# Designed miniproteins, single chains, continued (5): the designs that were tried, part 32

Each design is a single chain, and the fold is of that chain. pLDDT is the mean over its residues in the fold that is shown.

## One batch from the design tools (miniprotein)

Design m17082
Fold by ESMFold2-Fast:
Formats: C-alpha cells, sequence, structure tokens
Structure m17082 (fold): chain A 82 residues (1-82)
C-alpha cells in the first residue's frame, strides 16, 4: 500500500499544482521535480543537487501552486493507503 499511496499522492499533487500554474515552462519544472521526488522516495536515496536548483528556479506563483497542492496530495495518498 505504501507505494500505491506515494504514487497517488505525487500524481494528485503534481496534477493540482500544474493546473494552477499558468506558465507552461514552470509546469514542466513542477512535473520534473515530482518525478525526481517520487524516484527518491521509492529508492530511499537523497534527491540529486539538480532537484534543489530546479526547486529554487520556480516562480513565486509556481511555488504557491505546489504548496497549495500538498494537502490534495496528502488526501489522495491517505485514500490510496486505506
Amino acid sequence: AARAAALAGFRAMTDTAVANTKDPEQAAIIRKLADIGLAAWLTGEEPPEEAYELAESLSEEAKKAVEDAIPVGEAAARAAAA
């Protein structure tokens, strides 16, 4: 269930953040960061340095979209873990 919960959570969070991001390039960065984050979570490895640089490159709007999407991802993960 943990893997399914993580997949559901990252997917819901990413989709929500992307839907609330007007800049398609920022949306692409959010998707790439979500893929990196999920891979790190699944392998237990530290995210690469490039992930931190990408996160810092996000606009204030994109950062807010990601922050606002966290509770949506948490709810999806909780539902998948049941």
Scores: mean pLDDT 79

Design m17083
Fold by ESMFold2-Fast:
Structure m17083 (fold): chain A 94 residues (1-94)
Amino acid sequence: AAPLPEVRAVLEEAVRAAAEAAEERFGPVAKAELVEAEVRVEETPDGALIEVRALVEVESEDGKRARAEVRLVALSDAEGRVTVLEVEVELTEL
């Protein structure tokens, strides 16, 4: 199934957050892959509230591997612009 553009944008933000967290812990990131995601979309007066729980596998340039559990809450407006309201990343070294 093809995700909505705003959902795709939020998933890309989740992968980016995982990569940034891994870079702070392990140094430069060579690869970040979305493994699994659960997405919930709720319509609000301000647009749509998008909640994501994502699993991202990250590999550093040194060959260290980690699994990132990402929780992200974003708001999508009528123009399809996505604003990240909160993001939490939990890294587990593999």
Scores: mean pLDDT 82

Design m17084
Fold by ESMFold2-Fast:
Structure m17084 (fold): chain A 68 residues (1-68)
Amino acid sequence: MFKVAIAVAETAEEAAKQAEKLKKEEGFDFAAGYTREELETAIENAKKFSEKYNAHVVVYLDGEKVYE
């Protein structure tokens, strides 16, 4: 199954760094970053992506799993 991480953080720069860390350290095939203001959109996109592409999508808020 295709594994995707979505990292949500205060800034776009922090989100991008957390996404890269998840991809390198946790074995995700793809990772994307979102800001905290985009959290609801990130979770909705995770659900849609999981259903559309049969992917395992996990959303992290400041390093903590908030959706899987």
Scores: mean pLDDT 80

Design m17085
Fold by ESMFold2-Fast:
Structure m17085 (fold): chain A 80 residues (1-80)
Amino acid sequence: SRGQKLLDLHKRYLELKKIIRSQVSDEQFDELEQLVTQSLSMTQEQRDQALADFAKRFGLDKDLVLEYNDTYREIYRLLR
């Protein structure tokens, strides 16, 4: 169901958030949260580049940052 999908996505979102927060400062994490919010208005190419650049700048796994953003976008899509 849509409700079950939302619960599973929120659980995964929180798990990814915890992993990323363990690797970056609070200020760096706030930058990622702003980027994730801004990504809703970006093209796929702009989004992928911005997230890859963020990951490279702070020594994060690119796939981890991409999954975090994709999870947020899917939650946002299902709430629309």
Scores: mean pLDDT 87

Design m17086
Fold by ESMFold2-Fast:
Structure m17086 (fold): chain A 74 residues (1-74)
Amino acid sequence: SSETRLLARLIVQEVLDGVPEEDVVESALNIMKTYNISFSEFEKAVREVLEELKVSEEERERVMRILKKTKERL
């Protein structure tokens, strides 16, 4: 959904803004819980956002680690 993609964009922006990884994981978990978004829907939206953005390899790796940690906490 458009809302899920906007929320995924906000999480990616936290990574780009240098927010600590654990804080971003907590933000992602809270968003998924509050908006009743499944991990699969959230991951799909994050991947779509990453395809539209030209991020550094380091930033991409940080986002992928955050997705992994978010999944492990579900």
Scores: mean pLDDT 85

Design m17087
Fold by ESMFold2-Fast:
Structure m17087 (fold): chain A 113 residues (1-113)
Amino acid sequence: MRRETLEETVEVTDPKTGTVRTLRLTIRLEIEIEGNRITVHAEVEARDAATGELVARIRVELTIEVRDGERTIGVEVEVESTIADPAVRRRVETIAVSRVMAYAEEVAAAHEA
């Protein structure tokens, strides 16, 4: 098992008001490699940069299986959020999942090499 922690600052804009909200994301990753299967468990905490308040917790479970040069990717996402605007919440979720997936693909490429 391999563990990594990533930190990222992201800005999300409310499309109705134009207000920019700055969030600090902490991404904790646990990676398991078993033969042709890579499983990534990720916990993402999004905190308001101004207040430090936890505004979202996102759990991502990602499985990459490689068979005969073909990749099968399974993704499960659970979201807990106090963010009232669905568009802002979806944007934060998209950023978090994208970061986890990019990292998992990098690990998979290194393992296949």
Scores: mean pLDDT 79

Design m17088
Fold by ESMFold2-Fast:
Structure m17088 (fold): chain A 81 residues (1-81)
Amino acid sequence: VAEFARETARRLEELGAHEAAAEARRAAEELEALERKEPLSEEERRQARATLLGALAEAERAAGREEEAERLLEEARRVAA
């Protein structure tokens, strides 16, 4: 999940969503620190992934990529279920 957060931050940076990218990088650091103490639960991993997918979807929509944003939101809903 921390690796997914780092990859999400990179994609957000490429889309020009610098503030969201900085938040995703902070989330990656927090997730990595938590995993060092104990493995994250399956529920915690699902929730973190869904949150990151939602942030990426907003950035894609802001970039004018509505179809990609819809796809990411659908993935986030599936992951959160």
Scores: mean pLDDT 78

Design m17089
Fold by ESMFold2-Fast:
Structure m17089 (fold): chain A 90 residues (1-90)
Amino acid sequence: MTPEEQALVDAFVEAFRPRVARAVDKIMEAVDSGKITEEEADRILQRAAEAARKAYDEMGKPTSPEQAVERGRKAADAFEKAADEELKAL
């Protein structure tokens, strides 16, 4: 990767990773509390990842760090929404 491409990846990851990590922690806490099974958690994580992937693809390629951050936020929003909807349905 060029340094410019790496900067876009880093900006996306910084906007995306902490929010996804918190959502994953929330799902794992639901397993630990006995609210859901490990199999249900795996299914929720898979669906949330698919939702994030779809949101990521819909935004197109960023040309600036600001656009990369926005892409990360929208992907994280999609992940959080899908995870919360699946957890609420149980």
Scores: mean pLDDT 84

Design m17090
Fold by ESMFold2-Fast:
Structure m17090 (fold): chain A 75 residues (1-75)
Amino acid sequence: SLEEILANLSPELAEKVRRLHDAIEAGDVDTALEIVRELAGPKVAEEIAKSPRDVQLALIAILVSVFKHSSEPLV
C-alpha cells in the first residue's frame, strides 16, 4: 500500500504528509491538492478537485489521517 511505501521512503516524503496536514488546517486547498498529487497521484487529486470545497478538505483530512495513523500506532 501507499502507507508501506511512505514508511520505506526518505524523510522528505514524511515531511510532505506533514505539509499536507498543515495545508488542510489552514484551508489552503490549492497547496493541499498539489501535495495530494505528489503523494497519491494525479487521479486521486483530480477526483478530490471535482468535489465541493468543504468536501475536498474533508477528503484530504481523511487521507492525511490514514497516512499519519499508518506511520504511528494509535494508543
Scores: mean pLDDT 66

Design m17091
Fold by ESMFold2-Fast:
Structure m17091 (fold): chain A 74 residues (1-74)
Amino acid sequence: SEAAREAALAERLRAEGAAAVAELQTLSVADQEAAADHLRRLAQWLREQGGSPAVVAVLEATADEVAALAARQR
């Protein structure tokens, strides 16, 4: 079903997002802030295209996590 495909994609993106955040921990604060901004723009673009709310939520949550990481390293 479509719902099952969307759920599987959201779960895959969560796993990939966690791995990406681990990689981003090695970057400068400026690069982490740029990455968070990029993810927020991607989430907004997907929402405007009528993308899956579950996928949009994962991107927004990942952006918030990266932004929080950058704030802790100031």
Scores: mean pLDDT 79

Design m17092
Fold by ESMFold2-Fast:
Formats: structure tokens, sequence, C-alpha cells
Structure m17092 (fold): chain A 73 residues (1-73)
């Protein structure tokens, strides 16, 4: 549930990747790290919507790189 804060949910990021792939663990780690970071930030201090979006944007780029590596393999 959201309390008026509109930001990307890491769990909503659909990774079109089989869970049994060699990079599945890497995707899980990246997503878990993103979730942990967002939760830690919101628990310790107020974070602006803009900052969250910019951070998620960078993290999405990293996920795309991992996806590209999987394709090359």
Amino acid sequence: SSMGVDFPDPHEVVVDEPRDSPLAAEYERVLARISDEVVALSATRPVSREELEERMRRLREEIERLRAEQRRR
C-alpha cells in the first residue's frame, strides 16, 4: 500500500528471464538490493520522489546490462 508516495516498485520490474537461468541469481540480488536501499532510505529520512525515480532509472540500466549479458551467452 502506498501513502501518497508515487514511485517505481522494484517488485513491479518484470524480468523476462527464467528463474533457472545463470543470471537469475544476479537479477534477484540486484532487485533485493534495490528494495533494501529504498526501504532503508525511507526509514532513515524522507526521500523525494525525484530522487527515487533517478535512482531507479540508474538501477534499471544495470538490469538491462545483465539482460544483455544473458542474451550474449
Scores: mean pLDDT 62

Design m17093
Fold by ESMFold2-Fast:
Structure m17093 (fold): chain A 60 residues (1-60)
Amino acid sequence: SMEELMALALSVPGLSDEDLKRIALFLSENPDATKQDILDNLDRLRLSPEARAALVAALE
């Protein structure tokens, strides 16, 4: 699931290298994380507003 979620994040055009690093760190701490776990932790990821919106759309 970590590899699939990272592949999905890498496909999102609104995500910066910093956003991707934060997502990768979250997934390394939570290797069994689901799409819902990412959605529930968006505030902790400190994404830009554009990155947040793009990631939410991709996870729906």
Scores: mean pLDDT 79

Design m17094
Fold by ESMFold2-Fast:
Structure m17094 (fold): chain A 90 residues (1-90)
Amino acid sequence: MLEELGKKLVEEEDEEKQLELNEKYVALLGEEIAAALAAGDLDKVLELQKFALEIGKELLEKIKEKYEPEVVEEALKRIDEQLAKLEEQL
C-alpha cells in the first residue's frame, strides 16, 4: 500500500486530490516507521526514510514550475544531502 500510495501521490495532477493523498501517505508512512521502530527493525526504518525522501524529491521536481524556484531548489538540496548521509552511514 505505501509504495502504491506514493506512486499515486506523484502521478496526481489535481492539487486538492494531491493534498488528500499526501495526508494519507504521511499518516501511513508514520505508522510504518513507528511499527519498524517498535520491532527494532532499524534497516526497515532507514529504507522507509530513503523511500520518503525519494518520493519527496519526485514531488518537488514535478511541481517546481508551480512554486517559487528558490524554495524548491533549497528543498531538493536538503533531500539530496539527507539521502547522501543515509547511504554514507550504512
Scores: mean pLDDT 76

Design m17095
Fold by ESMFold2-Fast:
Structure m17095 (fold): chain A 86 residues (1-86)
Amino acid sequence: SLEDDLALVREFLRRGVAATAAEWGLSVEEFTRRLERAVRREAEAAGLDPEAVLERARQIVRGQIRPEEDPRVAALLARALRDVRK
């Protein structure tokens, strides 16, 4: 659900990139590369511009916009996070 996706993204933002990468057994560099690849794939599957979605997802990750301000991109980011965790 969108609420579950938003909750996942908020928890990721609370923990941060480095802590999440470490918990999943990845370097920050490897985690970032996998996440960005997954975001592009999720965007393409949704029929959206992968580079535009990736830039918007980066704005969410950097805290420049709240996940609730772009719930569609936040949902794609949540799916990408689940894909990386597999």
Scores: mean pLDDT 89

Design m17096
Fold by ESMFold2-Fast:
Structure m17096 (fold): chain A 70 residues (1-70)
Amino acid sequence: EKFEKIEKATKVMVEGNKRLDEAIKAGASLEELRALVDETAKKMVELGMPKEIADAVRAVTLRRLEERLA
């Protein structure tokens, strides 16, 4: 179902954001944080999300991360 794919993708995004928040608090490097964002995007593609949409979400997440770390 369409909703099932959206629900799974949303859970992956929420999990990824929690992992990023925890890593930032633990003092992870920017490279480690970028790797977490890349893994989240890759997992969304594996769940059937179009690569174009996953790439856009990745770009937005990286931008927010850079803003938070500035």
Scores: mean pLDDT 75

Design m17097
Fold by ESMFold2-Fast:
Structure m17097 (fold): chain A 69 residues (1-69)
Amino acid sequence: SLEDLYLDEFDTALEMSKDDPELKKKIEELRKQYEDAVKNNAPLSELKKIIDQFNEQMGELVRKRRAKQ
C-alpha cells in the first residue's frame, strides 16, 4: 500500500542519514508520527502533511550530499 511504501522510504532515508545525527533524529521522529497516524487510521490529509515534512528533510539530505562533492 501507499502507507507501507512510505515506511520503507523512511527506513531508506534513515540509512542514508546515518552520518548526520540531527537529520536522522528528525527523520526518526517523522517516521514515528507517520506509523502512529497509519495505526490510528488518520485521514489522507494528515498522512500527506507528514509526508510533506519528510520530503523537506529528504531535500536537505540531497542538498548536503551534493555540497560535499
Scores: mean pLDDT 79

Design m17098
Fold by ESMFold2-Fast:
Structure m17098 (fold): chain A 79 residues (1-79)
Amino acid sequence: GPEEKVKLLLQQLNAAGDEFEEVLAKSSDPAVIKAAFEKLRAKLLEIKQQVPPEEKDLLSLIESVEFNAATLLQRKLES
């Protein structure tokens, strides 16, 4: 049902964020880090397309994950 779908999308969101942070922890190569960010953005778009329009909190969480990832990317590239 709808609740089960939201739980699965939250699990996918968390996994996508974790994969990106793992690349940031293991790499200092700007090309690798940028590729990881684009991979994250693609996964976030796939998740977003599956979110029911009424699930505004989940959409806000996806936006927060993207914003936080972009901030981490900028900090990593500027160091």
Scores: mean pLDDT 87

Design m17099
Fold by ESMFold2-Fast:
Structure m17099 (fold): chain A 106 residues (1-106)
Amino acid sequence: ADEVVEELEEALEELEEMKEAAREGDFQRASEEGLEFGREVQEALRAAETLPPDVRQQVQRELNQALLHAQQGLMAAREGDSEKAVEHLERAREEVERARRIAEAA
């Protein structure tokens, strides 16, 4: 649980950097932070293999939704829609935080 929580805290840091870049209209930086976010989510998914199967499935569902919303945020940022980009990335943050709480409770 602690290992998954630590990886998800790192993912949240990268996601906040993506939100800042999107807020500034910096698509290149948002895209680069998005790549790091994806890597950290994959590390959290690997660490989650030690969780009970039902908990692992819940964490996987939340993280898959977070990846989808992060991609939608990057697409909005590419189109110059900073407000929409930040909205999508905030949804991704909420999903990562739910995954973290689920892992912490296990």
Scores: mean pLDDT 88

Design m17100
Fold by ESMFold2-Fast:
Structure m17100 (fold): chain A 89 residues (1-89)
Amino acid sequence: AEELLEKGKQAYKEGNYKEAMELFSEALDRLMEERPDDVEGIREAAQLMGDAAEKAGDVTAVNHAIGHILRAVGLELIRSDPRIAAADA
């Protein structure tokens, strides 16, 4: 994921927003598979993807990035809020 984030940030700086968006999307997928507990990292990657997608004019990719953020928040709530993970009455 780190190499993809680095490549995405470089593409973004060069104005290649579509390429940056694709790289950040791949980095998000890898982070969610390898480190789903890294909510901060997932949010950062999703925010970068959203920013790149907005500059590229791709509303679908913006919505995709928002979905990843919401999923990461959901996982954190399950892990940190016992009312969600183990409702007992």
Scores: mean pLDDT 68

Design m17101
Fold by ESMFold2-Fast:
Structure m17101 (fold): chain A 92 residues (1-92)
Amino acid sequence: SLEELFRAGELVEEALRLIKEGRVEEAAELLRRMLEEFPDSPFATEATLLLAEALVRGGRVEEALALLRAEVARNPHSPLLRAKLAEVEAAL
């Protein structure tokens, strides 16, 4: 629905603000809840990439890797998810 699309977009925008402020644990919690509530949202891939970024910045690298590996397995044709996984693995 348009209301769900708007709500998902608002949550992604709020998560970006939290990350910019260095509030990465709050951003990760918000994004995790958003993905649970709106798993099939057009913003789901962007939210997943942002969650991985927030987890890495928070020192939760193994959680970011587990998330990205699971999402690449679910969406093997997503170049954005594969690129983010490669980026995080290269940072180890």
Scores: mean pLDDT 87

Design m17102
Fold by ESMFold2-Fast:
Structure m17102 (fold): chain A 64 residues (1-64)
Amino acid sequence: SAEEEEKEKKREKELKAKQAKMFIDMLRSQNAEPEVLAKLEALFAKNPDINARQLFEEVLRLKG
């Protein structure tokens, strides 16, 4: 059913979001700046499809 297909898509999005959140948690464990971490969390919440390159570009933008 359409509802079951929608559930699978939701699970895939949740897995991507979990991976992104784990990346942020790793940065937090390395004593990254709190402002940078908060910004990345907000970006991941808005863009769960964000990849490592886009994330790196945002980090550079925030630091530079």
Scores: mean pLDDT 73

Design m17103
Fold by ESMFold2-Fast:
Structure m17103 (fold): chain A 105 residues (1-105)
Amino acid sequence: SKIEEAIKNLEKAIEYFEKGRELATSPEARQKFDEAIKLAKEALEYAKTGSPEGLQKAIELVDKAGEYAEEALRLSRHDPEAREWFEKALVYLKKARDYLKEALK
């Protein structure tokens, strides 16, 4: 289902953010990734409810997680390996958002 695909992509995004977070050396980048991971995990729990309200909240949280992740990516210019994981995580986060939107139809 679209909800199951959203959940899978959120789980992959979280995994890849955590991998990048381990490689990030900037304290400011690490803090922003911690916020992105927290919001993505909260989005995952709302997506798991499968309710229209939960799916809408998950989209809102995914968008906020993406904003923090983009800021953290900019702060990680000195960590090319971390940046690769973050860029992959953002691709999965976008896919999750698209599936959440489709699930609301």
Scores: mean pLDDT 87

Design m17104
Fold by ESMFold2-Fast:
Structure m17104 (fold): chain A 88 residues (1-88)
Amino acid sequence: MVLPREELLEQLRELGLLSPRTEELVDLLVDGPPEAQREAALELQRLYWEATHGPEYAEAALAYLRNPDDPENQAAFAAKVAELAAAR
């Protein structure tokens, strides 16, 4: 479900991610065409994961979400999650 614009901006501000770039991504997510909404959602999700789990996890998770039914992507994501868990 699409969150209200104000709630998305507040979450970005709380994470220290509020910028002209992320505000533009929120505007695309709310009012953009379907292709732009999808790309904006993926980029905002990547930034959230990068802030909470780190850049390597964010990149692996985004690659997985682009083709979740691809067994190579499933294996690569599982391997990266295991690698990052072992490093903690």
Scores: mean pLDDT 74

Design m17105
Fold by ESMFold2-Fast:
Structure m17105 (fold): chain A 86 residues (1-86)
Amino acid sequence: SKTETRDVSTMDEMRDFVLEAVDRYPDATFSITAVDADGREVLRARFNLKSKVPYDTRKLAEQVLTLIGREVERRGATPASVTVTY
């Protein structure tokens, strides 16, 4: 497994970072953890896209990340750092 961490200031930056990992390793199982500026966990998610055709992988990942983003926003949280393991 590989782990990458990036500092972010918006949900869109978090989404872009995760999509970069999906684009590089579309068959991986992704574990995502995000923390806010106070170091509190605001997201923990796991997903796998390997059952989808490669040309649909980014579109499917965008849909999954939109649902994840809505849940984080519903909690009134803003990510400050995101860790992706694949």
Scores: mean pLDDT 77

Design m17106
Fold by ESMFold2-Fast:
Structure m17106 (fold): chain A 85 residues (1-85)
Amino acid sequence: SIAEGLKKTVEKQIKQLEEFKAEVEKLLSSHPEKAQKAIDLLNEAIEKYKEALKLLNEGKVDEALALSREGQLLYLKAKEIYKEI
C-alpha cells in the first residue's frame, strides 16, 4: 500500500540521518561549532521524521508528508554546514 511504502521510506530516512549524525559527531573535536550546529539540525530532522511516522500510523498522510518535507529541509541545511568542514 502507499502508506506502507511511505513508512518504509521515512524509516530509511531516519536511519540515514542517524548514520550521518554519527559521522558528524566524529568532527566535534576538530570543528566543534560547525559540527554541533549540524548535529542540532539533524536532531530536529530526526524528530520531524519520527512525528511523520506517528502521523502515518494514524492515517494522516498529508500531515506526515508536510513534516517529512520540513525534515528534508533541515537535513539539507546540515549537509551544507558539513560541506564547509
Scores: mean pLDDT 89

Design m17107
Fold by ESMFold2-Fast:
Structure m17107 (fold): chain A 88 residues (1-88)
Amino acid sequence: ARAAAVAAARARVAEARRLLEEAEKHLQDGDFETAERLLEEAERQLRAAEGLLGVLVSAGMKYSKDLRERIRQLRELAERLEALAEEA
């Protein structure tokens, strides 16, 4: 059902946002390895949300090697996916 897929996508976006907040805290503490791992997990959650919504918003997106810029890029993707889920 479309409603179930939308609900699942929103849960994935919420989890990605939580992971991005944790990544920012680890980055502030100088734990770059943990921050990068959390960002990779957030990216996986957002990619899963794209699949559930039947969209491909991240196509061609190149993530920055700067972890702060990568957090910004992934937050922007999360906002776009949440807007698409609300319209679905």
Scores: mean pLDDT 84

Design m17108
Fold by ESMFold2-Fast:
Structure m17108 (fold): chain A 79 residues (1-79)
Amino acid sequence: TAAELERLVAETRRLLAELAPLITQEEADILLQYIERYPEVAREVAETLQKLLEIAKQDPELARKGLRHMAGVARQALS
């Protein structure tokens, strides 16, 4: 539903804000564009960002690699 997508977008924005030290503004913007264009991936994107936020507490370099990979997938899908 539209309300469910709005909640997932809001959660994604919150998670990206918490991950701000490990993600560029360009990568954050491309991930938001990705879920807006493909609403079916919004839940998986939010869940993956939550997992990366937990990983960042112990291994910020691994979390950064995961974020870069996600942004790359999103960029390819938007091409």
Scores: mean pLDDT 88

Design m17109
Fold by ESMFold2-Fast:
Structure m17109 (fold): chain A 82 residues (1-82)
Amino acid sequence: SAKEQVRKIIDEIEEIIKNDESLSEEEKNTILGSLERAKESSLDGMKNGLESLKNALDTLSLSEENKEQIKKLLDEALKLAD
């Protein structure tokens, strides 16, 4: 289902966030908490959570490589959630 595919992409994003060396522990905990809530939500709730993360990416202390990877994954997930 679309919901299962979006959830798998969220899992991939969470792994990138966990392994990013530029993010603070507090930033990681905040992002991961939001993504876990999104995974437990309706498809519309997942979409809203992913759009919020996409809008916040440039404010986060992510490495440029991980930021680009997450942007690509977010775009893929948002297309599936439509």
Scores: mean pLDDT 85

Design m17110
Fold by ESMFold2-Fast:
Formats: C-alpha cells, structure tokens, sequence
Structure m17110 (fold): chain A 120 residues (1-120)
C-alpha cells in the first residue's frame, strides 16, 4: 500500500530520530560516564553509516535495505543490553533507566520493520 519511496523515507526518518537521541545521550554522559558515552557515540556513528549507505544505494531492493536495517538494529539492541547490565552492576539507576528506554525504542523499531517487511 505504501510506495517504495514512502517506505524508504520512513526508514530514514526512524534512523534520523535514533541518531539524534544517541548523540544527545553521548553528550549527556561524556562527563559522568565516559565509557557509556563512547557506546552511545559508536551507536550513533553506526546508524549514520547505515543512513549514508541507504541514501547512496537508492536503487537497492527494499527487501535488502530492510534486512540490513533490522540486522543493524539487532546488533545495537545487544550492545545496549550489555551496557544496561554494566550500569546495573555499577548502581547507576539513571543510566539503567535511559538504557532501558532506548532498548524499548530499538525493540519497537525492529518489530515495526519486521511487520513492514511482511506487508511488502
């Protein structure tokens, strides 16, 4: 029902939202938890590389784009879950709460993209 261009635009919008959130988290934690800030920065950079790849490969089949996005998000989810365990061990309840929020956001995005792949 959506055009390929509309789906691509939607994927890019999701990536832009997540890039901004992870960049903001990296800045927030750079003074208080440099290790966590570096993880957020790395995730934002990985998402930016994915966005750049999608924009460069406009003629790529949408199925291949969706597969790469889902794979990248699953890797990010695992990194965030590992970071959340580390924050919990350190008793950083604020960091745990923010990591849980980001884990939920990424899980929601993965579920949405998998549904989108089923439809198309």
Amino acid sequence: HMTKEEIRELILSILDSLIKKFQELAEKYKGRNPELAEIFKEIAEDLQKLKDWIEKNKDMPLSEILDKVIETFEKIRKKLEEAAQLARERGDDDAVAELQTMIDEVKKAIEFLKKLKEEY
Scores: mean pLDDT 88

Design m17111
Fold by ESMFold2-Fast:
Structure m17111 (fold): chain A 64 residues (1-64)
Amino acid sequence: MLARARDLIELARETSERGLISKEERQEMLNLARDLIKQALAEGEISEAQARELMERIREVEEE
């Protein structure tokens, strides 16, 4: 789960930087990453600290 969320965040960043996707499409990918993080946290697969770090990374990509 953690690796998938991280990969999705980086894919959204890379494809957006290359102009391959719209800002709306990037936001959809980041929202999917958020859902994966929330699910992993609810299932006890990641810590609150790990979830917070990934959510912060999503915020950084959204502000670029």
Scores: mean pLDDT 79

Design m17112
Fold by ESMFold2-Fast:
Structure m17112 (fold): chain A 100 residues (1-100)
Amino acid sequence: MEEVVERMLKIVEEKLKKAGKEITEEDRERIRKILRELLENTSIAEVHAIIEASREGLREGLVPESAELSLAIAEEMLKAKEGEATKEEIEAVKAKALAD
């Protein structure tokens, strides 16, 4: 959904502004394309795995800003990816990420 891409773009923009970076219209279009590709190529099980990993990152406190961004983006992706992922599918994604 294009609406989800626009919400994800706003999350990225807020993060970049907090880092003292100004975003051009060209930057926005580039980020929008990256976010569309991410949304199209990420399975619902992968989205759930990202949410779990991001929540763990927030608990550890090592990279809170990065974990917050990942969590916010993944939660928006879930809104576009209606459906269910099994615990086994989510665990398989996590196992692959650790092996790679």
Scores: mean pLDDT 74

Design m17113
Fold by ESMFold2-Fast:
Structure m17113 (fold): chain A 88 residues (1-88)
Amino acid sequence: MEELSEEEKKELIEILEKKLEEAEKNNDRLLAATIRFALGVLTGDEELVKEALEEAVKLGVITEEQATALYYMAVKKLPPEEAIKLAK
């Protein structure tokens, strides 16, 4: 699989930070949470990933079990089946 270069990763982070600012200005909580999740994954910010998933649960988009599974997949790099088992 092609991995992003350090330069490409930095550019993507800058783009996502600008999009997050726009989502927050537009009061688009779901888009803001989605961008925070992506930023947290790209930067290795486990707290940002967790905050994004907690917001998605509060918005009713995903369940707490789904959020826990997504956290393990994104942060701990677990395969979906194992992440789902740990989230139960």
Scores: mean pLDDT 80

Design m17114
Fold by ESMFold2-Fast:
Structure m17114 (fold): chain A 83 residues (1-83)
Amino acid sequence: DAAAETIRRRAPDLVARLEELVRRAGEAARQGDYRTAAELLLEASRVAEQIAELVSDDPDAKRLALEASRLARQQAELLAAKA
């Protein structure tokens, strides 16, 4: 996907941060720590919004980053309900 490649090329540090936050959220959820998992996913949502701002000149890349932010926020809400 050209949009995903654009994001990885232009925002590699933010992508690495996003991937690490999602990985840590998965670990916390697997351990039953739904509060920590939700907090990490809310931070991931904010990082995805920063990526969207950085790639705002590329509409497809911006849309993909905003979708990632929305999905992370939705997952955080679901996990927070379990906490």
Scores: mean pLDDT 89

Design m17115
Fold by ESMFold2-Fast:
Structure m17115 (fold): chain A 87 residues (1-87)
Amino acid sequence: MDMIKELADLLKDPSTSPEELIKKLEEGLKKAEEEKDPKVRALMAISIGSAAKEAAKLYPEYREKLLELQKRASEIANEALKEAKAA
């Protein structure tokens, strides 16, 4: 998935602004919520949550916002995994 790779590349680039990273994480979460396949939705949410957690270590001034995105990603992943098991 190009988006997950883009997020990883942004985390490695020291010229990336925290605001741009947050915007990409929020866009990724919205796309994960719109994904119809619960297994794919869980994978997307887990990847975005991991990126948000790592970003919170790099940008302590945005930690609260980034950890909130990580929590939202975890909730989406947990709901998607429950849906996949309920089939």
Scores: mean pLDDT 78

